# Designed miniproteins, single chains, continued (6), part 10

Each design is a single chain, and the fold is of that chain. pLDDT is the mean over its residues in the fold that is shown.

## One batch from the design tools (miniprotein)

Design m20334
Fold by ESMFold2-Fast:
Structure m20334 (fold): chain A 88 residues (1-88)
Amino acid sequence: PIIDEVERELNRLAEELYKKGYTPEEAVQAMREHAERLRERLKKVDKEAIQKYYDTLGLDYKEALRVAAERYRMAGLTPIADVLRELA
């Protein structure tokens, strides 16, 4: 699912930035830039098709987005949380 893909991408990005010797400030800036790219990518998603897919699994896509946004907000990843909340 998109939410799980976002989590995996963020974890991979964080590990890669540390391995490249980025400072914490540079890593935060890279994450903000990633959030902007994610916002543009998610705007192009067919929300109706994805909602129907989630419905077949007994899940609510909009609720899943809200739950994920709250988790990222509590983790201090506010730029990512804002993108997911805007999509819901």
Scores: mean pLDDT 70

Design m20335
Fold by ESMFold2-Fast:
Structure m20335 (fold): chain A 61 residues (1-61)
Amino acid sequence: MAEHLREVRAEAAQLLTLPDDEIRKRLEEMVEKGEEGRAWDVLLTLSAAGHPLAQALVAER
């Protein structure tokens, strides 16, 4: 049960160390692999943490 949230938080923490272009690419790769829900959860986590790119992408939808 807690495993999904733990994985989402770990992925978000990893993405915070990457440049904006690489973050976008990683999220697109998740969607392409059928992990759209996971990509969205990661994006929301980054947005909640105050990441400008993530906030913009959440607003764009």
Scores: mean pLDDT 76

Design m20336
Fold by ESMFold2-Fast:
Structure m20336 (fold): chain A 78 residues (1-78)
Amino acid sequence: TLSSAATSQEFQDKVKAKFGGNPVKDISQAKVGDYITVLPNQQKETIPQLEALGFKFAGQENVTTPRGNFAVNVYVKE
């Protein structure tokens, strides 16, 4: 699935190499430099929470699945 591809070690390693820091599971516990990937269908609910916690949009990364290529947004804690 897109969610499984976006949370895969391969994709997370690619994001880490480009943006630095560590992926977070709990955004409330994130340290400066930590990142989170946001799926397209989660953006409307998740982005306001990320901005309230001091995350900034850092860029997009493409994830490849059997159903095609999808852009996911990467946010980094400032």
Scores: mean pLDDT 74

Design m20337
Fold by ESMFold2-Fast:
Structure m20337 (fold): chain A 61 residues (1-61)
Amino acid sequence: DLAVQALMRFGGLDEALARRIVELVRAGRYEEAIALLQREAGLSEEKARSVIRGVEVFLSM
């Protein structure tokens, strides 16, 4: 879907990771999504929080 494609294109994430992040954000599991981005994508906490905030805003559109 569009949120997964946006994470792949703008976040540079692979499809499996992008799908898992979108699922966690849809479930309101933000801290788990942040931790997953730090672990799997090597992002800092600050960058991971920014990405998750972007996904949350996108999904609320």
Scores: mean pLDDT 79

Design m20338
Fold by ESMFold2-Fast:
Structure m20338 (fold): chain A 63 residues (1-63)
Amino acid sequence: SDKVKVGAEAIVEAARRGDSEAAAGLAEQMIKEGLEPELAKKILEAARRGDTEKAAELAEKML
């Protein structure tokens, strides 16, 4: 859906900047809205660990 693509793109941009806190917040928002909840949860876990490379990789799978 368009909302998933918008959320995924925002996470990729935050992660590429090294902003793990922003990436985590965006992933939490996707989970709350029911957007790709399984994948969004994995992105949140990676971002909380500061693994921005993994967060970006997972978000790109939603594009």
Scores: mean pLDDT 86

Design m20339
Fold by ESMFold2-Fast:
Structure m20339 (fold): chain A 64 residues (1-64)
Amino acid sequence: MIEEARKKIEELEEKYATGVPRRLMEGEDPIEVLKRQIEIYEKNGDEKGLEAARENLKLVEKSK
């Protein structure tokens, strides 16, 4: 059932919001998702999360 799949995706997105980039949806730019995570870490003053998100951004850019 499609509803069960959507519920599981929402649960995973909630977990990813704690420092892991949320799952990409069709049509989303992974670079934009990572930039948004960087903004969240800056607001929270989480230097470690900010550094990790920047490294992930570099990896995505290298992967094309």
Scores: mean pLDDT 60

Design m20340
Fold by ESMFold2-Fast:
Structure m20340 (fold): chain A 60 residues (1-60)
Amino acid sequence: MPELEELVERHIEAMRNGDAEEARKLDEEMERYLRENFRLDDPETQQLRREIFERLLENP
C-alpha cells in the first residue's frame, strides 16, 4: 500500500518537525484512505489500523 505508507511517513515527519496542522491534515487523509479502500468491519482492517496508530504513537 504505497499511498498509505507515504501518508504515514509524512505524518511522522510532520510530528517530528512540530507541524501539528500538517499532521492533522495527514491524519484526516489517512482516515479517508482507509474508509475508501478498506472495510472497517474486517478484522484485517482493524489490525492494520492498530498497527498504524501504534507506529504513530511510538515515532514522535
Scores: mean pLDDT 73

Design m20341
Fold by ESMFold2-Fast:
Structure m20341 (fold): chain A 68 residues (1-68)
Amino acid sequence: SEEEIRALVERAIDALTARVKEWSAAHPEHKAQFDALLAKLEAARGLSPEEAWRVISEVVDQLDALAA
């Protein structure tokens, strides 16, 4: 259902938000980049599930780039 898809998306946003906050604390040199990712994730909560999932994918890609 659409409700189940929304719940899945919100759980993914919550999990990524927690991870970004954790990595931001460990890597203060990248604080501005992590703050931007947190802003994107928070904005994604107001989007459709499809658009929110695109933002989640973009944030994951950007986290991978910062970890490299």
Scores: mean pLDDT 84

Design m20342
Fold by ESMFold2-Fast:
Structure m20342 (fold): chain A 82 residues (1-82)
Amino acid sequence: MKELVERAIELLEELKRYAEEGKLEEALEKLEELQRVGVQLTDAELTPEELEELERKAKEAEEALKKTLLGYMEAKAAEAAA
């Protein structure tokens, strides 16, 4: 259990880092791995502390991806507006 939670956190941290570096392909690969780990976690009894930590890391990774994607979309919108 703990090992699975720790692996999910590591994947979220790597996802955030790749997103912040603008490496979208690598970030998406980490997201796919995280999805597989997430399926395994749905059958597991998580403690409130483990769930809170996962939620915090997930929000951080989501925010990083959102900012990277928004920047890409804004650049495309600027091209279309010109």
Scores: mean pLDDT 75

Design m20343
Fold by ESMFold2-Fast:
Structure m20343 (fold): chain A 63 residues (1-63)
Amino acid sequence: GPELEVGARAIVEAARLGLSEAAAALAEELIRRGLAPELAERILEAARAGDTERAVELAEEML
């Protein structure tokens, strides 16, 4: 739905800018709201590892 798409786009933009901490915080918010929790947890793991390219790939799967 619209909230998931907004969240996914925000993660893509943050990760493309190399803002791994911001991408992680956005993924944590998706988990907290119950939005695509399995995929959001994988994005969080990638972002925490500094793997911003992987975070972009996973977030694009939500779009």
Scores: mean pLDDT 88

